# Designed miniproteins, single chains, continued (2): the designs that were tried, part 74

Each design is a single chain, and the fold is of that chain. pLDDT is the mean over its residues in the fold that is shown.

## One batch from the design tools (miniprotein)

Design m6572
Fold by ESMFold2-Fast:
Structure m6572 (fold): chain A 84 residues (1-84)
Amino acid sequence: AEEALRALIAESRRTGVLPVFGDAVLSAGERAEEIFDVIVDFAVRHGLGLRVVPATEENKDVAEFIKNTPPERLRELLERLAAQ
């Protein structure tokens, strides 16, 4: 999970675009807005564009991990993984 998220961040830095798994984030219910805010804040802070993408079988695990991680923990984890 964390390794897949680290790979996603590395690829996002390479392309300049952070994928947002919109359906997975929306399926988080009451946490959806907070998770989205964490993702947007991270992208802005790191100079990344955002692209809404569908969850596929190949990205399903990272999409579910983002959905199921508390927003405060996700914010911390994204910054730590971005730092290396």
Scores: mean pLDDT 79

Design m6573
Fold by ESMFold2-Fast:
Structure m6573 (fold): chain A 68 residues (1-68)
Amino acid sequence: SDRDALRDMIRSIGFDADAVFDGIRNTTPAQRQAVINAIRAALIDRGVSQDTIDRFISIVQSMIDSNL
């Protein structure tokens, strides 16, 4: 599933997938952009490629939109 692929990607870059998913799960519409920005900043700090970041953010956005 997209969720499992995302989880594996987060783990491969040394990030806590459960903490990331908890953040997504607890997002309100008002907090959505802040969570996305925080994830993007963390991935940049970890040296993740722009292509991987863009794919990650796309999947995260899709998951947030699906939960509304």
Scores: mean pLDDT 69

Design m6574
Fold by ESMFold2-Fast:
Structure m6574 (fold): chain A 89 residues (1-89)
Amino acid sequence: EEDEELVRKIIEKARERSAELDALTAQHDAFVAENEKKITELEKKDPEKAREYRKEAISQEFDLGVQILKAAVDTVVDALEELRKEREK
């Protein structure tokens, strides 16, 4: 039955896109964790330098988060449009 094949293909594409997004999110989480560890070490030696590093780190983490969010929105919209197009055929 064609409907079963269509559902399977849609799920497969969704998994691939989800895996990419999950990988980007994991990289972001790792980046945040590394920054926090560095900041903690710097606070013991130079609190002012640690503060500057934290400010820069937060800005970079936020920018990366916004990029991931935009990619997520685009991925969802594209997946929904592709589902619509394939179902019409």
Scores: mean pLDDT 75

Design m6575
Fold by ESMFold2-Fast:
Structure m6575 (fold): chain A 72 residues (1-72)
Amino acid sequence: GSMEEKLREALARAKERGDAGAAAAIGEALQMVEQGTGDPIATLRRALASARANGDERTAAGLEEALRQVEA
């Protein structure tokens, strides 16, 4: 699937888990893809680095899953 499709699936999964941090970052990246602006991968990586620095294991795991899906 496209990056947009992969991000939509990742966003849905984050929302189902109640992972507000992952949902916010994935949603921002999806909006960038839909608008053709920004750097969606860099946005996800930045959010992952912040989650790891803060010890937010749930958000970090959700963002790692999203990056795995998008970078495959």
Scores: mean pLDDT 84

Design m6576
Fold by ESMFold2-Fast:
Structure m6576 (fold): chain A 109 residues (1-109)
Amino acid sequence: MSIEELKKELIEELNRAIETLKAHRGAPRDEVLAAVRAEFGRVSAALQKLIDAFYERGDEEAALKLSEHLARLQDLVRELETAPDSEWPAVIDRLIAELEELKKLVESI
């Protein structure tokens, strides 16, 4: 698969994740966590493929920037699992913002 095809795949997964999280924002905690884990699995897999492709082409700067976003997403998912119910809408909003920032980065590289 070309880098452009991998970028397109990741953008499609990011759009799906953002819309799914927005749709589940008012759902019970267990349903939101299940949705987050499922969407994060897909986004993480697509993002890792793109990171690997940039490393294979010697674009270490692009690969590193994408890896930093992957680490931030992992931290936010972990934070969501431990957040109290009163604070977790704010964590979901931060997760959506991080997915939107990652999408902008992918569109720019």
Scores: mean pLDDT 85

Design m6577
Fold by ESMFold2-Fast:
Structure m6577 (fold): chain A 67 residues (1-67)
Amino acid sequence: GAMEEERRRLAERLGGLLKKKLEAEYPDAKVEVEVVGPDEIEITITIGDKTIVERLSLEELIELLLK
């Protein structure tokens, strides 16, 4: 429905902002952010041979951006 589409678009915009923030904080890291659902974001951070994959709720994503 329209509300689900609006939530997904919000998640995509906030995910893009988080990617830019993380790339600024960790310039040597490869940061990927994927919207996997209307309330869920997947973040992949690769530094050298180490890869970290985390899933965040939309609420957790908002909290990280307010930091």
Scores: mean pLDDT 77

Design m6578
Fold by ESMFold2-Fast:
Structure m6578 (fold): chain A 89 residues (1-89)
Amino acid sequence: DALAQQAYQQFLNVLNSARAAIDQIMDDFNRNHNADQAIDFLNAIRDAVQQVFNQLQPYLNPQQLAQMQQQRNDLFSYIDNRIAQIRRS
């Protein structure tokens, strides 16, 4: 329905914004080498995405919920890979 579609689209927009923010954090880390700050910001993005997921999940149909869970998990893996990259630096 319209509400489920709007909630799903809102989450996709949040994921796109999160990816852009992660890329900016990595660019800042490559310039300033502040590992603790970069990891803190990456974890803050994870927490913000999870909070939005929790707020939107009641409006989704089961197919959209499964797709959002997969996309959330993919983003969290991306964050984990960025943190591992920082720790290797």
Scores: mean pLDDT 89

Design m6579
Fold by ESMFold2-Fast:
Structure m6579 (fold): chain A 97 residues (1-97)
Amino acid sequence: SAAARAEEELAKLARDPRVAALLELWLEFQARAAQAELAGDEAALRALARELAERAAELGFEEIAEHLRAFAETGDVAHLERAAELLERLIAETLAE
């Protein structure tokens, strides 16, 4: 089932608690970002990205943090897309080991 696969993937991510923490923060960001976008509140969206950048940096994910910070400063979605790609790569690498 999908739920059983999700539990197995979460157990594998627990091998790197920093990656697991970043994924949890990213999912929270996506939910809050969707609300800000529905409200047309670009300032709130940028503030959420800046908050996520600081938390990513604290976890040691500096490259992801830099792209999130650049998005917060410029509004250029290419930076947000790059941050997502880097996170996806980290998850894939963690699940492969």
Scores: mean pLDDT 82

Design m6580
Fold by ESMFold2-Fast:
Structure m6580 (fold): chain A 83 residues (1-83)
Amino acid sequence: SAAELAKVREQIERFQRALDELEEYVRQNAASDPRVLEEALEALERARQLLDKLEEVAPEELLPELEELRERLEALEEEIKAL
């Protein structure tokens, strides 16, 4: 339904904002505080669990957006591990 689609879109938008904030947090703070890396890795683990749940309920039209978010999570993890 349109209401279900709108709800999933809202969840995706919230996820995108949270990921943008996490990326910025790591970028600004990781060089000065090693605890930031531990916090970011824990946040990424929770984000993956949420993304898995979103993929289970999302209509096919939204799957490409979720795939992009998964790629961003993997890229951020690789960035953190390279620090």
Scores: mean pLDDT 84

Design m6581
Fold by ESMFold2-Fast:
Structure m6581 (fold): chain A 79 residues (1-79)
Amino acid sequence: SEWEQVELVGVTPKKPVSDGYYAQLEKYQLKENPEETYWLVSIYDENDNLVEQFVAVNVSEEEALEKVKELLEKKKAAE
């Protein structure tokens, strides 16, 4: 598994990202190449149910949060 090759280096608190939604980001670095970073992004509803999860590669925390906002805006537009 790819996860065996990475190390967890940071975790954010759950942050409000949209009405009724929170995101938590976990930062991983590749053990063989620490320049390659992965954000495991988990999106939760107001009842702490996991509703979406994705991986963002070689981006900043701010860029990962922008991807969350884009995903939730698309979800909100579909409602």
Scores: mean pLDDT 78

Design m6582
Fold by ESMFold2-Fast:
Structure m6582 (fold): chain A 64 residues (1-64)
Amino acid sequence: SIEELVAEIKELAKELNKAYEEGASIEELRKLGKRLVELASKISPVVGKVAEKETKELIEKAEK
């Protein structure tokens, strides 16, 4: 269901942010981000593009 998909996306977003704050590797952040974009894209292409942009910005910040 959409509700279950939204719940999974929220939990994965929390996991990605926690990994970022805890200094996880760039590889780990990319894996989590890719999964998040895949799930977000199942809601709509627009939501998927927003997740892609946010994930890219997070990873670029982590690389600095």
Scores: mean pLDDT 82

Design m6583
Fold by ESMFold2-Fast:
Structure m6583 (fold): chain A 67 residues (1-67)
Amino acid sequence: MSPEEIVRRVHEALRTLPDLSRATALEILEAVRRARSVEEAVAVLREFHAAGRISEAQYRLLLEALA
């Protein structure tokens, strides 16, 4: 998957997530823009979840967007 495709999928998923603030969504998108692979993007999402910044449900939906 290309870096552009990773960013596109995450951006689309972030737009559809309920109960996620725009500020948090923009921070996630900015961090994912630096990812060069799906593995790096997944690591970014894992860090946001581990820090308690996104719910388990939001984390799972974002992971599904990258599958």
Scores: mean pLDDT 83

Design m6584
Fold by ESMFold2-Fast:
Structure m6584 (fold): chain A 97 residues (1-97)
Amino acid sequence: SPRPPLPTTPEQRKAWAYLLMGLMFYNMGKYDDAIIYFEKAIKLAEEVGDHELTAEALYQLALVYGDKGDFEKAEEYIQKMEELGHKEYAEYARKLL
């Protein structure tokens, strides 16, 4: 069956909420708080098999490490996206670093 376009389980909605919290903190310049919530989003998204949310959270995590000046960590998360098959997200992140 085709996958629903929106999060349908409580766990998927929680992972999405963590991603949004990470984005909120990132937009506020609170990079360490953003990292915590993006890592929570990745962990829960991986547990529920949400590959698109995992890719988005990894992408944002690469960008926040780049903005923090940690280019080594940013590149590690870009490589992880490529290894997981998310080459388009990896290319976008690399262009923004």
Scores: mean pLDDT 83

Design m6585
Fold by ESMFold2-Fast:
Structure m6585 (fold): chain A 81 residues (1-81)
Amino acid sequence: DKPAKVKITIDVFEVRSPRRTLVIEKEVTLENAEKFGRDIAGLAGALGGRVKIEVIDGSPEVKELMKKAEELANKVAEDYR
């Protein structure tokens, strides 16, 4: 499969720190998209951050996996809010 370009934005809120925004840009293939999505969900959960995933030039399959990853990441992050 052709690699898809994805941009992930995680907004992190800390009581004693200014709000931090983490931006990750990566090319993902269909083969690694699910694992990448799980890794991002885990990171968002650990940080308690709000996640947005934008797919640039990706296949429909990668877009669906990234949408599910975004939903999972935000659900996990809500458990820490």
Scores: mean pLDDT 73

Design m6586
Fold by ESMFold2-Fast:
Structure m6586 (fold): chain A 69 residues (1-69)
Amino acid sequence: VEELKEKLREKLKKGDWIGASDYLGRLVSEGGIETAREALEEAKPEGKPEAVEMAERALRTIEAHRKAR
């Protein structure tokens, strides 16, 4: 989990929103939605704005999918 948080931060700093979204999905699988949300919030200030926006959209999609039955 900690390694995934670090990788997410690195991807967002580089503007790699596709890689960031992949790590968010893995964080959800290993630690749940709250873990992924925490990781994204921690990485947000250092990330590139466009990548952060796309990652937030990806996380919202994951959350919506899990709540839809």
Scores: mean pLDDT 77

Design m6587
Fold by ESMFold2-Fast:
Structure m6587 (fold): chain A 83 residues (1-83)
Amino acid sequence: MEEVIRAVEAADPELAAKRREYKSLLSSTNPADIEQRHENLTEIIIAAAEAAPEDPIMRLALASVRATSKPLPADLQRRIEAL
C-alpha cells in the first residue's frame, strides 16, 4: 500500500498535496476537518486502486470504501463504479 501510494504521489502533485493535507488533519477533532480528511483519504485510495488494480491490499482498501455507504462526490463514485 505505502509503496503504491508513494508512486502515485510522485506522478500526481495534486494527489501529493491531498495526502499532505490528510496527514496534517489526522489529530483534528473539528467535524469539517474530519470530513476533509475522509474525502482526501478516499480519493487517495481510489487513485492507488486505479494504479494497482491487481494489488490485494488495494482491492481490500477499495472494498472498505465501497462498504462504508457514505455519500461520495459524483466523480469519485463514478471512478469506484469503473473499477
Scores: mean pLDDT 72

Design m6588
Fold by ESMFold2-Fast:
Structure m6588 (fold): chain A 60 residues (1-60)
Amino acid sequence: MNEEAKKRLIEFVESLDLPEELKQELIDMIENFKEEDLPTLAKKLGLSVSELKSLLKGKT
């Protein structure tokens, strides 16, 4: 993921009503994330892969 995509995902995670510890884990995952790991990240966020990709493009 590029820098802008990571920034959008981190902002999204911070806006979720999740425990702070889980938010930190998700943020750490995003910072070290490979594009091939998108399905795993989507599942942890409760999103489909297509929804996650749309979020990265700024649609949601």
Scores: mean pLDDT 72

Design m6589
Fold by ESMFold2-Fast:
Structure m6589 (fold): chain A 98 residues (1-98)
Amino acid sequence: MEEEKKKKLEEILEMIEKGYELIKNNNPSAQELIDLIKKSDLPEEEKLLKIGLLYVQEYLLNSDKPGEEKRKLLEEIIELLKDPEFAKKVIEKIKELE
């Protein structure tokens, strides 16, 4: 259980890193959305979580995984981010990348 959670977190953090590179190099429209989120009056933690989800979405869209698997992974990630421990690690990763 705990080991499975750590593995899933590591996978999510890898998706975020790869999604960041994909947006930075290949998706100026997504970068504009990220810049808009950064300029908003949202709390810092909410901004970083939204940015993290955008990186995950970009990674999944560019993945060779079946569409059903991509949808399931995104749903699982959204659910996992309700866990404060997962949210904290995602926020830390986004801060490191930006």
Scores: mean pLDDT 80

Design m6590
Fold by ESMFold2-Fast:
Structure m6590 (fold): chain A 71 residues (1-71)
Amino acid sequence: MRLVTISGTVPGAPAGAEVRVLDSRGQVLAVGRTDENGNFTLRVGAQPGEVLTVEVLLDGKWVPVATVTVP
């Protein structure tokens, strides 16, 4: 298991929009929120080689915005 930092920007997201990171099995590993510029930073524990999905809650729906492979 490794601790990785995931950061990014969601263009047009409102400040405080919910962000979550899911593993390949759909389990929620971390949650956070966007700042006023749409930026987010999350720390996640995952296994090396896992593909993580980053989703943002927009208009009541979880929208995938990025994928990250754990080194």
Scores: mean pLDDT 80

Design m6591
Fold by ESMFold2-Fast:
Structure m6591 (fold): chain A 67 residues (1-67)
Amino acid sequence: SLEEKVLKLVAKYRGGFGTFLTKEQAILVLRSLGFSRETAEEAVEKYSHGNLVSVAELLKAVKALKE
């Protein structure tokens, strides 16, 4: 599933399980899913709080980008 793919990429780029990612780690997840750097950066900026992105907000961003 899409959610399983996202969670596996989160674990890969974060270096383990957790509720939050850095903006750079979230961009890497989105780029690994096939989104352009520009699209990934825009989505991360929209869904981030400071320098962090929650896994829940990242999933919301991925679903919005997939429509």
Scores: mean pLDDT 81

Design m6592
Fold by ESMFold2-Fast:
Structure m6592 (fold): chain A 89 residues (1-89)
Amino acid sequence: PFAELAAEAAPEAEELVAAGDLRGAAEIGAETYARALERLGLGEAAEAVRRMLLAQAEAELTGDEAARAEAERLAEEIREALEEAAARA
């Protein structure tokens, strides 16, 4: 489950945040969400989530509008994949 994966990743992410490595912490977070989705059989969404979270982190750290737009686009793809999975359940 996601909570278990988040608990495993939390110490490493906390160390990176404490060191001021916000980009590294974002990478750990993106990997954790992607792994959770892969375990749910949503492997296509897993790659999109990883890319979305990294693009969002880039936009927040640098103010890059292109990164913000990419994160928004990927969020729509993720929503579509989750809605399709829910409809099949």
Scores: mean pLDDT 74

Design m6593
Fold by ESMFold2-Fast:
Structure m6593 (fold): chain A 113 residues (1-113)
Amino acid sequence: SAEQEQLKEDREFLAEKLLKAADYFESKGYEEIAEKLREQAKKVLEAETLEEAHEVLREMAKTLKEIAEWLKKNKADEDVIEVLKGLAKLLAEIARRLGDEETAKELEKIAEE
């Protein structure tokens, strides 16, 4: 169906962006953060329904919040923090398109703080 095709495209796009972010964090020495982002990319690709996609996005919002708090506590470079904020903003746009306004707002808060 058109809905299933759109979900597939959104999943593949999101997974690609998560993997690119993981490569960036690995290049900066944040191997554990890179591993968490790669794990989330795998979960995104395995989400076959809208409900499963919402669950993965909700878990991802929690993971990004924990990463943001860790980076701030460990005084990471502003450039590293800005990449995480950019990822959170992109995820918020996808969550809103998929009808998850609550998760979108949580992700926007991460992007703005």
Scores: mean pLDDT 84

Design m6594
Fold by ESMFold2-Fast:
Structure m6594 (fold): chain A 65 residues (1-65)
Amino acid sequence: MSQREAAEKLAEALGISVETAEKMVKVLMDLGYSPEEALELLLEAHKKGIDINKFLTQLYLEKNS
């Protein structure tokens, strides 16, 4: 799966723009996740009602700690 494919699926699931979804997927890919892993993690956070911006910040700190 490409970054764009993951972003398109995320955008559809969350009801956000593809551009916003691409930025979210890119943050996780920059942390070493695959596009598939990035999509799965973001969808799981959304399903659990977790604030995605807080989720991304936490993952960034965990990977760079």
Scores: mean pLDDT 80

Design m6595
Fold by ESMFold2-Fast:
Structure m6595 (fold): chain A 75 residues (1-75)
Amino acid sequence: ITDLFVENMKKVGDEMAKKNPDKKKEIQSLTDKLIDMIKNGSSRSDIVALMKESPEAKEILEKAGERTIKELEEK
């Protein structure tokens, strides 16, 4: 589950970077930070705080979560 979620976060981050080439490095850096937070077991409150502060972080987490749930429901 965690590996699938991480894979989907990378994919969503790449799609967002493609749509916003002027912010590509910023979006990729944010995607990497979110993945590190998930892998290192950052608290839900820290993740929620980042989502409130960054609309890009919110979009990555929401779209990756939706895609992961959909893939799990197909199994």
Scores: mean pLDDT 77

Design m6596
Fold by ESMFold2-Fast:
Structure m6596 (fold): chain A 96 residues (1-96)
Amino acid sequence: SDAERAREELERAIALAEAALPSANPEARAHLEEAIRHLREALRALDAGDVRTALEHALRAAAALDEARALDPRAEPALEAAARAVALLARAAGLP
């Protein structure tokens, strides 16, 4: 299902963001940590069946990852995974 695939992409985004943290520059690190918090909230919402709240948190995570990527390209794989999660969550929520 789109929700199951979204969970996989959220988990991937968390793993990629966490892997980037030790090598990230200090400015990018703050945005990566913010993104990880939102990705974890998205997973909790998804586990509770709240697809719309999961989408809101995934969008906030993607925004933080885009800011991190602008400062450090090591954030890009996490952003790509978060963007895929956003697309899957939007479909699961019935959004165009």
Scores: mean pLDDT 90

Design m6597
Fold by ESMFold2-Fast:
Structure m6597 (fold): chain A 87 residues (1-87)
Amino acid sequence: MALDAEQRAERERFLEEQARELLAQLKKDGAPQKAIDAVEEGLREGRPIRGAAAAYYYVQGRDDLAEELLASSDEEAHRRAVADELA
């Protein structure tokens, strides 16, 4: 069932704040520009969890995994990742 507008807004604010905190930390730590860009793009597109996950792989030097995640149109894989993060 659909969430109430209030519940949806609260979840969106939580995810955005979490992603903004990560973005600030990545900039402070001098993370690769690709990691920073992934989080910023995720925030702009309303996909902060995907951006954060991609940034994690970029920080580890696993560019291929990060790019596969970002390029994936596999909505099922993305949905599972988001569901796990929101569980």
Scores: mean pLDDT 69

Design m6598
Fold by ESMFold2-Fast:
Structure m6598 (fold): chain A 82 residues (1-82)
Amino acid sequence: PEPAELTEEEKEELIKKLRELAEKYKDINPVLSKIAEEMAEAIENGKEAVKKLIEERREVARSGATAEEAEKKLEEQIKKLE
């Protein structure tokens, strides 16, 4: 299940967006902030980013509030990279 790998430019762009999300939600939703930060680290390390994203997505969705909307946008971004 490794059909396409992210280019270096795509990785940097995604990391930047994830860190932006972490900053934005740090005061509002620390759970979402934490998952975004961990996802950025996983992509930067080039390992199990997809697995981590799937598991943490479930937890963020359960937190409710703005997390569901932010999660949808994150999912759209990942889909665009396919």
Scores: mean pLDDT 63

Design m6599
Fold by ESMFold2-Fast:
Structure m6599 (fold): chain A 66 residues (1-66)
Amino acid sequence: VEEAREALERGDVEGAEAVALRAYARGDYKTAAQSFRLVAEHARERGDEERAAAYERAAKQAESLA
C-alpha cells in the first residue's frame, strides 16, 4: 500500500497500478484492493471518472478473493 501511495505522490499512476498488480499476483489481495482504491481515488480527484470506476472494480474483485 505504501509503495502505491508513494508512486501516486510523485504522479506515477502506472507505477502505483504495478504495485497493485504485483500484490494481486502474489495472493496479497488486501494490499491489492487497497492499492487499487488509492489509484481510483487519485483518478477521481483528477476528473477521470471512467478510469476511477475501472480501478474501483479491480479493488472490489481483489476484496472478494481475500
Scores: mean pLDDT 78

Design m6600
Fold by ESMFold2-Fast:
Structure m6600 (fold): chain A 74 residues (1-74)
Amino acid sequence: MLSDEEIQEKLRKEFLKVAQELANDSSLSEKEKQIQLLEKIIQILSEYLEQHPDNSLIASQLQGYQDELKELKS
């Protein structure tokens, strides 16, 4: 199993990759980039929680991003 630090580092790298890909798309508005970034982050975190259901930090982060996405779409 991955340690909490290893999970955080892996997630950070995946988030940065997604953010960079979205930043390079000049056709998307800032709001559209934010929505797509949050949707991808939520997917990544959900997959990690399936492997690490007791990771309260990842669970808290997932909830935060889900709440942010809901507000942004409302």
Scores: mean pLDDT 78

Design m6601
Fold by ESMFold2-Fast:
Structure m6601 (fold): chain A 76 residues (1-76)
Amino acid sequence: MKELEERLEELGERLLADPDDPEALAEMARLLRELSKSSEFRETLLLSADYFAALAAGDPSAEAKLRARIAERAAA
């Protein structure tokens, strides 16, 4: 858990400096997916992971759909 949190912080700093870094976006998606396995927020974390994966792949259609799903979850 602590190692995953530390890696997420490092990736967050990296993405703040370079938000278009596809390697950092893909790694963020992977770590969020790992974190979802042990979290009561599993559904939200999986949607967030898919969102970052879509950004890394450069798929604006998938990104838009996932953004809408995340907004729905936040409103519920």
Scores: mean pLDDT 72

Design m6602
Fold by ESMFold2-Fast:
Structure m6602 (fold): chain A 56 residues (1-56)
Amino acid sequence: SMAELEAIKARAIASAVATMKKEGASQERIDELVARIEAAKSPEEIDRVGTEVIVS
């Protein structure tokens, strides 16, 4: 459902932003990641974006 997808996006954004801030990422990079998560169409796509950024 859309509500479930939005909840997953919110959690993914919060987790990714916290990690990127801890690692000293620029606000531009953080904003780009948030935009990528917001553009995601499925939980799998959100997870892939978040995992890719955190692991890299």
Scores: mean pLDDT 77

Design m6603
Fold by ESMFold2-Fast:
Structure m6603 (fold): chain A 75 residues (1-75)
Amino acid sequence: SVEEARKKLEEALLELGYSEETAKNFADFTVKLGNGDPEKAALALLFIVTTKEFGIELSAPELNRVLEALYEGFK
């Protein structure tokens, strides 16, 4: 579900050491921009990370981890 995807994204960012505010805002914005579609949400996540919109910089393994969390939330 959208809410589970949002929650899992937030949890993944918290585990990577981001603040609760940053994790929550990033997760909310990502699922909102994805408009309930897992593939659009993944594209939104990639866009946000590449533009550094929330000051989030992820290594390739970290990016894969948050993408996995997003997809797990939608199933």
Scores: mean pLDDT 82

Design m6604
Fold by ESMFold2-Fast:
Structure m6604 (fold): chain A 100 residues (1-100)
Amino acid sequence: LSPLEQELLALAERIAELHVEYYEALKAGDLETAKKLEEELVKEINRLMALLYEHTGDFEHAVETAKRILEAIDKGIEEGKSLEEIKKEVQEIVLEALRK
């Protein structure tokens, strides 16, 4: 994998981790922690979109990819998937995006 591909995969994993932690904080009633996690999540999503756009030149594709990642995480949480399973799914979305 190129350095850019490695960075995108690492960002996707980080987004999954932050999103899962965000839902855990919400369930615990820790609204302060949830807000901080949401701010970091938005930052990492924006970085992923920016890097993907630099690679593809297609901003709509970058936005669509970020949306698919977030939807996969939400669905994984709802279905009771492990964090490792969710990480694997978001990595597959990123790899598919890099091939198109």
Scores: mean pLDDT 86

Design m6605
Fold by ESMFold2-Fast:
Structure m6605 (fold): chain A 94 residues (1-94)
Amino acid sequence: GELAEEALRLAEEAYKLSTDEKGKLAAENVARAARRLLEGQPSLEEAIGLAIAAIGAKAEAEFVSKDNEEAKKLLIEAAEKAAKAAVEAAREAA
């Protein structure tokens, strides 16, 4: 879906701009979640796990990462889109 594609693109951009180890790891986590959503319909349990991972990455970007403002904004947007895509996948699987 478009949300997962946008999440992947934004997470990859955030990773490139990131200067903080925790920011890079969070971006990698969002990219992995987005890639899994693009590979096919997850199970309900897997979709819930992907949503939790994306929400966690957003919190890490906002509150823990010491990254530059641009990398943080891209990562937060990527995580929000990945979480929304995962929630939509969970609704389809339910």
Scores: mean pLDDT 87

Design m6606
Fold by ESMFold2-Fast:
Structure m6606 (fold): chain A 112 residues (1-112)
Amino acid sequence: MKAEEQIKKLMEEVREKADRLVELIQKGGTREELLEELKKITEAVDKLSDKLEKEGTVEMAKEAAEELTELATRVAKAGVTAGTKHVPVVSAAVLTLVGGSADALITARRKE
């Protein structure tokens, strides 16, 4: 379905932005660089949540929830491992991804 392709593309966008944030954390990026990627992650997660609610299946929403939780874990581990001084920004990114995962699970349950 067209909606499935759009949701998959939005998940790819979230993963790409999360991977870029992990890279910046590992390389000792600035607070400003981390905030820019956080903004992009927030925008991508919001678009994904909207699309899942309107056009997603139960299966797509469950898959998105699992992937967002995995990305949140990856971002959190990168912050801890790198000993980041930008804990508030990294924590905000983790909370955004966890929130997106929770929204996806709520969407899945409402569609069952």
Scores: mean pLDDT 87

